# Designed miniproteins, single chains, continued (5), part 6

Each design is a single chain, and the fold is of that chain. pLDDT is the mean over its residues in the fold that is shown.

## One batch from the design tools (miniprotein)

Design m16187
Fold by ESMFold2-Fast:
Structure m16187 (fold): chain A 78 residues (1-78)
Amino acid sequence: MNEIIDARGLSDEEIEERLSKVKNPIIITDDPERVIQLLNDPNVEKIVFVGEKPEGFPEHPKVLFAKSLEEAKELAKK
């Protein structure tokens, strides 16, 4: 099973530490800049963005959108 990592409020170092311990994780984030960084990591299976989609936000098949953390966790399980 893919591990779910809630990356909200974590530093880049904390995210990298967690990513180093898992294969093909699903990442939950509320930072649009973080989404771009995580898309460059081939080990990341999916990214779930929590919150309103920003203008000009990139459309990508690995990126899912959720309005709450609870919705994000449910999307990450699929």
Scores: mean pLDDT 77

Design m16188
Fold by ESMFold2-Fast:
Structure m16188 (fold): chain A 64 residues (1-64)
Amino acid sequence: SEVDELVEEAKRAYAEGRYKEAAELAKKALSLDPNNQEALSLLVAALIGAGKLEEARKLASTLP
């Protein structure tokens, strides 16, 4: 699915240290599937990598 493809691209970007790109790809995945926990966790990790700690903390508060 498009969501699965976006999550795979986000994982690749994250592994390559492209944290801002990984965060944007994860956000796109969440826009299509708001309950995708893998995309949400990846977005939090990517925001931490990008130095966006405040945004990461806010999102982490929504994790189960």
Scores: mean pLDDT 84

Design m16189
Fold by ESMFold2-Fast:
Structure m16189 (fold): chain A 111 residues (1-111)
Amino acid sequence: EVEENPDDAEAWLKEGERLYAQGKFDEAIKYFEKAIELDPNNARAYLLLANVYIDKGDFEKAEEYIRKALELAGPDNPEALGNLARVYQLKGDEEKAEEYSKKAREIRKKL
C-alpha cells in the first residue's frame, strides 16, 4: 500500500529526509508537515522538522517541535534530548546543553 500512496506518512517522511540531505530545507519542511497532517502523533516527523529549523537557525521553532516529540515519544527519547542539547549549545546556553547531552548519553548507554 506504500508505493506512491499520498496518504502514507512514512513515504512523505522518507522523501522529506532525502530533500533535507540535499539542503532543500523549505521543500523538506513541506513534506514533514504533510506527514504530520497524516499522522499527528508521529514523534519522528516532529524531530525531523526540528532538525531542519535548527539548520535554518530558527531555534525557537526547533525547540517547540522537539518538545512536541518528547510529549509524544516520552521524556527519555535520546534523539530528542540530543537535539535539545544542540539547540541550547547553538543558543549559547552551555549549562542546559550539557544537562540534556549528558541525559541523552546515559540513556544511549543502556540501549
Scores: mean pLDDT 82

Design m16190
Fold by ESMFold2-Fast:
Structure m16190 (fold): chain A 68 residues (1-68)
Amino acid sequence: AAGEARAGALGDRHLPLVRDVNALIEEMEKNGYSDEELEKKIDELAERHGLSPEAKKALYISFKDFLK
C-alpha cells in the first residue's frame, strides 16, 4: 500500500500535536495572545506531548514566523 510503513505509525504520534497546534492557532487568532502567553501555551503543549526543549523552541519559532 502506498505510504504504508512503520514510519506511518510515527506520523500518527504527531496527529494529536498537529491538532493541538491548529487549535492553538485558532485560539491565538481569536484571543490575540501576547508573546508571553503564546510561549506559555507552547510550553504546555511541549510538556503535554513530551517534546524536547529543542522541539519546543522550533515550534515557538514556527509560530512566530507564521504570525510574522
Scores: mean pLDDT 67

Design m16191
Fold by ESMFold2-Fast:
Structure m16191 (fold): chain A 105 residues (1-105)
Amino acid sequence: SLEEKKRDLQLLADTLISLVRMAKKAIEEGKKEEALRYLDAAIQVADRMIQLAKEYGDEETVKLFEEIKKLLEKARQAVREGKYDEALQIMDEIIKKLEELKKRL
């Protein structure tokens, strides 16, 4: 049903927010490799969300999740390069976008 699909997207969005928050905390604690593992997991969740949105035929939601994935990849690159302030700003943007998305679902 449409309600079940909406619920699945909300649960994946919650998982993604949690992973990004864990990555942020890892950076704040100086745990670079742990932050990278959380970001890699977050990118995998974003890929699942893109696939589900494509199956639902929702082009606007697909575009939004593709944008979130690009931000996650940019945050991961910033962490790899030691640009932690930039990475934290991008992570905060991702969390804000996902929280706004959840309110619209």
Scores: mean pLDDT 87

Design m16192
Fold by ESMFold2-Fast:
Parts: sequence; C-alpha cells; structure tokens
Structure m16192 (fold): chain A 56 residues (1-56)
Amino acid sequence: MKEDLEKLVEWWSEQYSEEQVLKMLEALKRYYELKGDEERKKIVEEIAKKFEEKAK
C-alpha cells in the first residue's frame, strides 16, 4: 500500500510541477480523511512531508 502511493507520487512528480503534486497530495489526504481511512491518511501525510522537504 505505501509502496503503491509512493509510486503514484513519483509518477506525478514526473508529469506535474512540485506545487501541483503538493496540492494533489493535500487533496488525497483530505479524501482519506473524509472516508475515515486514518492509515492511508497517515501514509499520504508522510509522503507529503518527505516530498515537501525534498522540494526545498
């Protein structure tokens, strides 16, 4: 699961700007939050934090 999300974010990073990827990650986090999927939300938060740090 985490690996699938990391691959998705890597693919997004190849197609879209860093700013757009961060917006997409925030939307995905919100999606899982609304579904009550706390595990996937945490994974998205971890990926977003790591990506944000790399984007500096």
Scores: mean pLDDT 76

Design m16193
Fold by ESMFold2-Fast:
Structure m16193 (fold): chain A 57 residues (1-57)
Amino acid sequence: GPPDPEKVDRAGAGAYTLLSAGRDASAALAELAQLSGMPPPQTPEEAARAGRLAGKA
């Protein structure tokens, strides 16, 4: 079924926070990609966008 928008948003926020801090976000990015069905984002802005697009436009 469709991913849970709350889980996608939370994963996106987590990945965004880690990337913005210059930390290893590999696990959070992999989880976000799995929940959103999109390739893992490479920047904090892409992580936030992926969460929004997968959850609700």
Scores: mean pLDDT 63

Design m16194
Fold by ESMFold2-Fast:
Structure m16194 (fold): chain A 56 residues (1-56)
Amino acid sequence: SELKKLEEEAEETNRLGKLTKEAAATGTKEETRKLVFEESKETMELMLAISNLLAS
């Protein structure tokens, strides 16, 4: 279902946010930058999924 996909995207975004904070505290700039890009991509996909659901 579309709702299940939306929930999975939200969980992945939350997970990446936590990893980004940990990497910023203990990791390298390169690792942090990669996680920020992944989080941004997941956030964009989540927003698109919400927009599509509302349009339906």
Scores: mean pLDDT 73

Design m16195
Fold by ESMFold2-Fast:
Structure m16195 (fold): chain A 84 residues (1-84)
Amino acid sequence: LEEKIKEYEEKLKKDPKDAKAWRDLGGVLARAGKLEEAIEYYEKALELDPKNIEAMLGLIETLKEIGKLEEARKYNEKLTEIVK
């Protein structure tokens, strides 16, 4: 787990615009139960790639798990616009 986080951090130091790496790191943190950190990393992925469906789904699920249902609803509306 810690090794995976380190790998993604190294990738992001070399290419901080890698939206997929930010999203994947968010997923790893969410699985580790670091939900607030996962939210921050998913948000960074969406700043780089606003139409990243996987990052938006991860963010919605993590926000629901923390109980931030209103924020999750806002992202679900954005997801609906992207998916059509």
Scores: mean pLDDT 80

Design m16196
Fold by ESMFold2-Fast:
Structure m16196 (fold): chain A 64 residues (1-64)
Amino acid sequence: MSVEELARVIRTVLIARGVDPDSLPEGALEEMARAALEGDIETLRSYPGVDEATARGLIEYAKL
């Protein structure tokens, strides 16, 4: 999966969790997408609205 496709999925997940993606630093969605591709749970969980289950879900989705 591409970083751009995964960043769009992450944006949708954050909105569903009550997080405004536009409140995040520029490049945050792309950083999250890279963390998901690398399996970096700790980086994903550092972002608002991302618990361990959400982080694991994003990592599994990135492997598709």
Scores: mean pLDDT 83

Design m16197
Fold by ESMFold2-Fast:
Structure m16197 (fold): chain A 69 residues (1-69)
Amino acid sequence: MPESELEREVTEALMAMLLSLAKRTEDVEEIKELLEKAKKLLNSLEEVTERAKEILEELEKLLKEKEEE
């Protein structure tokens, strides 16, 4: 299943990039947009990986922290 493996790796890499962008911004709207993109990427996976879950959880935590700031 080379296509499925490649899609998973690419999706995880894209999610990691979104998280990195979110950590660099102070704009709550930008973080919300990045989180929504990450959720869509996660939903495109046939099997949700532990890495993808961790990235999403970190994005959600970051959004909460920035909204409380």
Scores: mean pLDDT 78

Design m16198
Fold by ESMFold2-Fast:
Structure m16198 (fold): chain A 70 residues (1-70)
Amino acid sequence: MEKQLEGESLLALGRMYVALAKHFASQGKLEEAIELLEKAVELYEEAEKLGNPEAKEYKKEAEEKKKELE
């Protein structure tokens, strides 16, 4: 239970960072957007280590989004 809840919390936080990154990217704040996407990737990596089955897909999407802004 604990590891599952932690993984879900990390995914939720990562998704918040991705949403915020999209907001900053839309305003031309690319450096800030990239930093937020890097934070999201780190959170998804931790969620994946905790066994969350969705984390790998979310991580890939965040990495792809970061690459678009670079």
Scores: mean pLDDT 80

Design m16199
Fold by ESMFold2-Fast:
Structure m16199 (fold): chain A 100 residues (1-100)
Amino acid sequence: SSIEEALRLVAEAIADQFLAEVERRLAAVNAKRAPASAEEREEIRRLIEEEARRFRETFGDEEIARRVRERLLELADRYPNVSAEEFREILEEARFLAYG
């Protein structure tokens, strides 16, 4: 097996753990909060683009970055009851847990 294949498996595991943590936290917050405003939703979209870019720069994998972006957009639509500030905090905590 190549080292590139091993590195991709590590990147996929980190992405999966990150996305699972984001979903869990969004679901918990969504039950207790009002829906995001249009302005908050635009800021959330910018945060998602920044997170996808971070994955691309960290792992050098365009497909994993695209999967993270697509899944975060799906999660933001599925769990709209979150502020942009709370969404940022969720991304930061999920990143800490997935990478730590």
Scores: mean pLDDT 86

Design m16200
Fold by ESMFold2-Fast:
Structure m16200 (fold): chain A 75 residues (1-75)
Amino acid sequence: SEVEEKARRKADRYLALLDEAVAESTPQVLDKSRPLSSPLVQAYLEARRTDPEAAAKAREQLRKHIYEQVLKELE
């Protein structure tokens, strides 16, 4: 489905931009004082500090959530 392909592309792009932003800002982006728009984003960023395996799982959960949200918006 073209709609599903578009949703997948948007989810992948969001994660790529998030990873780029974290790489540019380094430890300051992971500061607890910074407001985050999503608990899943916060969980992924926190996991990156503590456990690479937990970070990978959190990343996939975040990707799935973004995919589902974009898919609903493209209805």
Scores: mean pLDDT 68

Design m16202
Fold by ESMFold2-Fast:
Structure m16202 (fold): chain A 82 residues (1-82)
Amino acid sequence: KQQLLNEAQAVLKAHQLDQETIEQTLQLIASLSEEQLEEAEKQAEALLNVDEETLVDQLVVYARGNQPVYAAVYLLTLIKKK
């Protein structure tokens, strides 16, 4: 889980998101159970063909909407694309 949070922070900073959005996203991901993360990882596979800009935009929407599982889906997709 700590490795995921470190990778998430690096990816979010690389896409130049504001500090508030980064902090909100990391807090939401930290709140997820292992089962929720596994479900998000399965859903992330379906989004690998989506461009990074669209993934970032949707991540911000879900993070600000306090939707932790959906935010994790888009974040994990970004991490897999590097």
Scores: mean pLDDT 80

Design m16203
Fold by ESMFold2-Fast:
Structure m16203 (fold): chain A 95 residues (1-95)
Amino acid sequence: MTPEQRAAVEAVFREAAKRVGQILIDKGGAPESAAKEVERLVEEAGRAYADGDWQATAEHLQRAFEIIEKYATPEAREEALRVLADAVQRASDIT
């Protein structure tokens, strides 16, 4: 992966992290601590993806999914999961 591709992948996941965190607060009724933990996990998934570490990427996303499912309403969960799926697709299109 080139440095430019790496930066683009990390930016995609960082944007997704912020959007998911906002969805959990505004629509999911999640506590701020849970939203921030999801943001951290999604950003770490982006770094792992940029490193080619697919196992770490999957583990970080799985932990984020577990928090989303625990705290989010069904509607907020669906929107958050769509944002994450779109981020993975965009990262795949970059690489």
Scores: mean pLDDT 84

Design m16204
Fold by ESMFold2-Fast:
Structure m16204 (fold): chain A 76 residues (1-76)
Amino acid sequence: SAAEKAEKEAIEKGIENTAKSVLKALENAEKSGLDPKEILEKLKKELEELKELAKKNPEYKEIIEKVIKKIEELLK
């Protein structure tokens, strides 16, 4: 149905936009001399929301987990 298609597209765009936003924030933080870890502390709520999104949308779990893993690598 049109509603199901719209919901799927909204979820996919939401995940992609969140991932791009986080990555761009990290790049901008590095460029401005801020510690990426400090920016990620501010984005912790977004990371928790991504984890919840993965639980609620198992079909997108792999994509969401890949983004989370990349962010966690940068937190080391």
Scores: mean pLDDT 69

Design m16206
Fold by ESMFold2-Fast:
Structure m16206 (fold): chain A 67 residues (1-67)
Amino acid sequence: ASAEELRAAVRHALELIREGLIEAGVPEERAEALLEEGLARFEAGEPSTAVLVAAGERAAALIAETA
């Protein structure tokens, strides 16, 4: 896939995480910050797998704080 296609896929995955966080009761600003930080890390040259794993771990922590 092209770099543009990979970026779109990473963004889509982060948007799904954002939506799940909002559904779980996490404040929208915190969910949005996770998406923005994830994209910034990917654009800074972090591997997509590392970015998505870190985003997933942070999402799990945010959900636990809300439960």
Scores: mean pLDDT 83

Design m16207
Fold by ESMFold2-Fast:
Structure m16207 (fold): chain A 65 residues (1-65)
Amino acid sequence: MDALLAEFFALAQEAARAARAGDLETAVRHYERALEVAKQLAEMGLGTAYLDEVERALARLREQL
């Protein structure tokens, strides 16, 4: 569990950095990986908050591509 949470936050942080740098394709790739981790967290019963956050971030970034 803790390792998946750490991976999620690392991926989300790198995605946010890439987006701020204007590298939207790299940001999307990192958020897509974060989405897969968020799905695993939801399956383990940690709810959908992480999933919802990543889905919103991906939608926003894809509108800019």
Scores: mean pLDDT 82

Design m16208
Fold by ESMFold2-Fast:
Structure m16208 (fold): chain A 56 residues (1-56)
Amino acid sequence: GANAEAAASLKGRLGAAVAGGLIAVGEDVEQATAAIEASGLSPEEKARAVAEGARL
């Protein structure tokens, strides 16, 4: 719904800000996922970032 979409949009911007230094390609989901997996993020944060990305 609109509330969830607004939260996802904010999380998307935060995720883009966090990953903006890590994800240089931004070409597709596989590249974004690989960059997140290669990041220094914890397994919990990686799983959450992937879930939020999949919702956008």
Scores: mean pLDDT 53

Design m16209
Fold by ESMFold2-Fast:
Structure m16209 (fold): chain A 62 residues (1-62)
Amino acid sequence: MLSVSEAAELIERAAGVSRSTAKRKIRELMSHGYDIEVAAIEIMQSHGVSLEEAVRAILEAK
């Protein structure tokens, strides 16, 4: 399972979002019942990363 810090680093690398912004967005989505991996995928897609690329990034981080 990814930590918030690991997911934020992944989002920064894939989507170019700052780690602080990524951490804030992850925490917001998690407060609405999202798990970390789903939150990371949603954030990456909102910044133009394809679903396939987002899923691959999560799998490569394991």
Scores: mean pLDDT 82

Design m16210
Fold by ESMFold2-Fast:
Structure m16210 (fold): chain A 60 residues (1-60)
Amino acid sequence: PPTEEIVERARESGYRAGLAEGSEEQARAAGKATEDGVRRAKTSDEGDRLGVRGLLEAGA
């Protein structure tokens, strides 16, 4: 489902940001935390109603 794709992208983004911090340990933690955060936010916020948001993810 689309949630899985979003979670994967979030993990990639979080991991990359963590690597920029200069630590693999923090990169893993950031990736996991981001994945959990996205999962919870999507479930709680119900933002999936706006399909346009998926297209316009320009950095809100």
Scores: mean pLDDT 61

Design m16211
Fold by ESMFold2-Fast:
Structure m16211 (fold): chain A 72 residues (1-72)
Amino acid sequence: EEKKEELEREIAVGVAQIAAAVNKVVAEKLEPVDEELIKKAEELLERARELEENKASLEEWEKLIEEAMKLL
């Protein structure tokens, strides 16, 4: 079934994009990362896992990435 394979591929891409965004934000910060920012990053990663388990759409992943980029 093509639709199922496409969703799985999009989920994998979404996870990779979130990981890359978090890594970039942390690495490029001029000041040390606060505990608060780390906690929020972990919460976003946990939400990413939930989206992966629920086979969420690409739009859900894009929303999470936007939130991650704004918080971190």
Scores: mean pLDDT 65

Design m16212
Fold by ESMFold2-Fast:
Structure m16212 (fold): chain A 67 residues (1-67)
Amino acid sequence: AIKEAEELRRRGLEAEAAGDYEEAARLYEEAVRLYKTVELSKEQALEMVNAGFRAIAARVEAELRAR
């Protein structure tokens, strides 16, 4: 579960680097969903919060580019 969430976050970062903000937002959102299904260490909880902020930022970027 944790490993799957971390893999989704990593793929989200790759999508963001490629300029695919729609895919990045989706991947970050899925990573946060998986993080929420398990008990997290403090470090993992910070990773989840970071992924959540990245999801919001990527979603906003995708919306702005669609306008």
Scores: mean pLDDT 80

Design m16213
Fold by ESMFold2-Fast:
Structure m16213 (fold): chain A 86 residues (1-86)
Amino acid sequence: SLTPEERARLEQQVIADLKSTIEEAEKLLKSDKPVDPRTILALRFRVEVARAVLDFAGVSTPEADELIEKAEKLIDELEKRYEAQK
């Protein structure tokens, strides 16, 4: 069983990674370069790993939920851009 300190550490690491994922997705959306579908899959995998870690740790916070939702929306926009470039 995870201690409160271990859960807090995992939450902090997941939040940091989600923020990094969001920043990368935003930079890709602002770029004029063609979107690589493999990059979209990698970003989506990072969000799914974040969900799995939070579920494993028993962590559910508004901040983490909002970051996951924001990341998913940005990744969905990248997928739309990928479809449009084909």
Scores: mean pLDDT 86

Design m16214
Fold by ESMFold2-Fast:
Structure m16214 (fold): chain A 115 residues (1-115)
Amino acid sequence: SLFDAAEAGDVDAVLAAMDELLARGVSPIRVLHGAILTVLLLAPKEKQPDLIAAALRHLFDRISAEDLREIADELEPLYPEFAEILKKVAEMKEQGVSKEEIVEFLEEQLRKILA
């Protein structure tokens, strides 16, 4: 399950659980939001940046800048610093910044706020 994968800090298991949710008809935005929340709640702190960056990379081409802003708005009450980072990621995606640069930016920012 996504919960077990996140608790273990296992990137491949998290991505496999996300694919299972997509196969069951869960939308990409809901899968990414669920993966982020589950990682922030259950994963070892040192693994959280890598897991979240991998989740975004996995769904990057299936999620819009507006979808990222919706996730950020939903996360803001509990994780305001992370919500701000996601809003910057959405801006970068709209500006045509590459997937690799955006994912590296996200991982770097998360390592700073989750330290």
Scores: mean pLDDT 89

Design m16215
Fold by ESMFold2-Fast:
Structure m16215 (fold): chain A 60 residues (1-60)
Amino acid sequence: MTYLTPEEGDALQRFAEKLQAGDPNFTPEEEKALERFIARSADPAVQEALRAAYERTKAK
């Protein structure tokens, strides 16, 4: 994606893997990459789904 650095893309990929595994141990870089991705997403339903998944994972 043109709006992400390679480092942000890697962090977002690791974030997605942790969400799928139910791993709440996110790094600050992964959380920052998620917020940037949400802010740049064109679909409000995707934004809400990502925030909900993040909050559910962090609740444990």
Scores: mean pLDDT 71

Design m16216
Fold by ESMFold2-Fast:
Structure m16216 (fold): chain A 60 residues (1-60)
Amino acid sequence: LTDEQIAIAKEIAKLTSELLKKDGVSPDEDKILNESIKEVKEKGIDAAKDRLKILKDALS
């Protein structure tokens, strides 16, 4: 995994945790980070960037 892929996975995990907190759910941050890393590995960086944009829009 590249540093860029790790950085994007961490940002996705952070925003996913924030959305869960907004919905009143306590996030499992380690699980969310591992799932985000797996998603970036399986779907690639372009799909991860699209997901990041969706998460940012949801938190705006």
Scores: mean pLDDT 80

Design m16217
Fold by ESMFold2-Fast:
Formats: sequence, structure tokens, C-alpha cells
Structure m16217 (fold): chain A 87 residues (1-87)
Amino acid sequence: SFAEKMNKLLKELLSEKEVLDYDEALELILEQYELYLEERELSEEELKNLKKEIEELIKQAKKLGVKESVLKKLEELLKKVEELLKK
């Protein structure tokens, strides 16, 4: 699934020893998720999977000490997914 692909990509990026690019990598992943969600044609199962993956991203981002602005964007993305699930 898209969520599994994005999560795997992020884990691979996080396994790299290049600490300086983590914020940029997360911004890119966030952009991909936002574009995917804009189509509004996702199944309930896909949205549930995205929610789990975004929650895991937030946990990892907090451990890495990424910028508060990036954390806020991740939390806003999570809220957007939750809103779509309530439709």
C-alpha cells in the first residue's frame, strides 16, 4: 500500500547517518501524504493504515528532535485523516 511504501522509505532514510537531512526528508514525505489525501478517493482501510503510519512518524520525529513546525504539520495531517474517516 502507499502507507507501507512511505513508511518503509522513511525508515530507510532514518537508517542513513545523515542527521542534517531528516527535517527535509520528513517535509517530502508530508507533501506526498497531503497530495495523496487531496484526491479523497481513499478506502476506509487505506485511511486507517495512513493513520497508523502517521502516528508512528510522529513518534519517530519526536525521538529525532525535528523542528516543531514539522511536528505540527504531521499532527495536522493526522487530523485531516481522522476527519476523512468520520465522513
Scores: mean pLDDT 73

Design m16218
Fold by ESMFold2-Fast:
Structure m16218 (fold): chain A 85 residues (1-85)
Amino acid sequence: VEELKEKIKKEAGPVFTSKTLTNSQKHSTIAMSALNVADDVKKAQKVLEKMGFTYDKKKGYFVPPKKWDNSDPDKVLDKVAKGLS
């Protein structure tokens, strides 16, 4: 979990310090970063979908569930890393 969490955080980069991105955009970036570091991208996509993320095929990214709109990006990172572990 911690190793995966660090890989996702490194890939997501400035999203954790951005003052201009919405929480929804930050959460989407975390999900996409998780896919970029995953050994099996299709399996990771299914796990994210089970967690409530919806893949937007037209835009090519995951939309986070509305229930997380007020969630700290660090908390969403924890949930994503645990879900993929």
Scores: mean pLDDT 75

Design m16219
Fold by ESMFold2-Fast:
Structure m16219 (fold): chain A 60 residues (1-60)
Amino acid sequence: GPKKAVAVKDFTANSKDELSFKKGDELLVEEELDGYHWKVKSLKTGKSGIVPTEYIEVLE
């Protein structure tokens, strides 16, 4: 199934395609675009966007 992840630090989106979140927010990995950028959905807000992988940790 889809991978669940957690934000390890706060992130502020720099573009409309990126997702802002807070440390501890639960995320669902929708697509792994490359080794440094994933498309995720915030389980808190229901919004999706691109995030740098260094800001998140997979919960598996």
Scores: mean pLDDT 83

Design m16220
Fold by ESMFold2-Fast:
Structure m16220 (fold): chain A 59 residues (1-59)
Amino acid sequence: SLAEQLKKELDELVKESKDKETVTKLREEALAALRAGDIEKALELVQEMQAINNREKVK
């Protein structure tokens, strides 16, 4: 399901991040949104975590 895919993505994003405190809070909010059935909010939070991790990546 989409919710299962998003949960996997959240776990991977936390593993990749240098700012563990911030992304852990965002992960908790995204999981709460998924439990409430708010898929749109969960996707927004995933995108925020991706943006944080992308700022930390150097090519």
Scores: mean pLDDT 78

Design m16221
Fold by ESMFold2-Fast:
Structure m16221 (fold): chain A 111 residues (1-111)
Amino acid sequence: SKEDIFKEIEKLLDEARNYVAEARKAVDEGKPQAEVDALIDRAIEALSRIIELVKKYGDEEFYKKVAEIFKKTLEEISRARKAGAPWRTIVDILEKGIDEIKKLIEEYKKK
């Protein structure tokens, strides 16, 4: 059902947020870059699954908005990585993207 799909999306959002929190902790604890990067990649993977669910079950305009935020977030992370930005900066970009996607999902649920 539509409600079951939104529960799955909310679960994936929580997973993405948990990976971001773990990545932030790993940065603060001075963990190897490979461990931080793996946590960031897991959060991105959870978001990718949300995009797939929104594409299958959301309307076209809602999908376009969520996909645009996801694309911009990935492009900003890619630019930050290439520029050698601190890991905290990359985590902050990802957290902002997750929050923007969550706001769109909550707005769509009210319709």
Scores: mean pLDDT 85

Design m16222
Fold by ESMFold2-Fast:
Structure m16222 (fold): chain A 61 residues (1-61)
Amino acid sequence: GEAVENIRKAIETHKEVVVLNVAAHEALKIGDYELAKEAAEKALEVDPDNGIARELLRRAE
């Protein structure tokens, strides 16, 4: 749906860990665990020590 498309665009267009964490959280909220994992993994590429991104990745797996 539109929510998935908006989250995917955020993941593709933004390199900021805060935006990627929000994208991962929104993906989890709508039940798209694959999209949430992608967003959280990209957040960890930007900031490997980010505890929020690690928790979001754990919830997506």
Scores: mean pLDDT 80

Design m16223
Fold by ESMFold2-Fast:
Structure m16223 (fold): chain A 98 residues (1-98)
Amino acid sequence: MERELEGEIAEALARMLISIAKLLLSKGDTEGALESLEKAFKLVVEAYKAGVLSPERAKELLEEIKELLEKIKEKADEETKKKAEELIKRIEEELKKI
């Protein structure tokens, strides 16, 4: 029961952070969008490793975060683009473990 609730809360928070990133990106705030996606990534990975988030849900969320990071790379300055590329690489490494 508690693990199911923790998983639902983690997924809801990750989706909220992804939605915030989409909103910030729509306003041209690529740095803010990246920060929101970094928080979402950390939350998804920690929840998966804690066993409260299923592999299927973790994979879906990580793939959505990666897709938004690729959109950030197209619009961002060189510094933000490098940070997005590093986070994409970390996501790909975590996806190999799922």
Scores: mean pLDDT 85

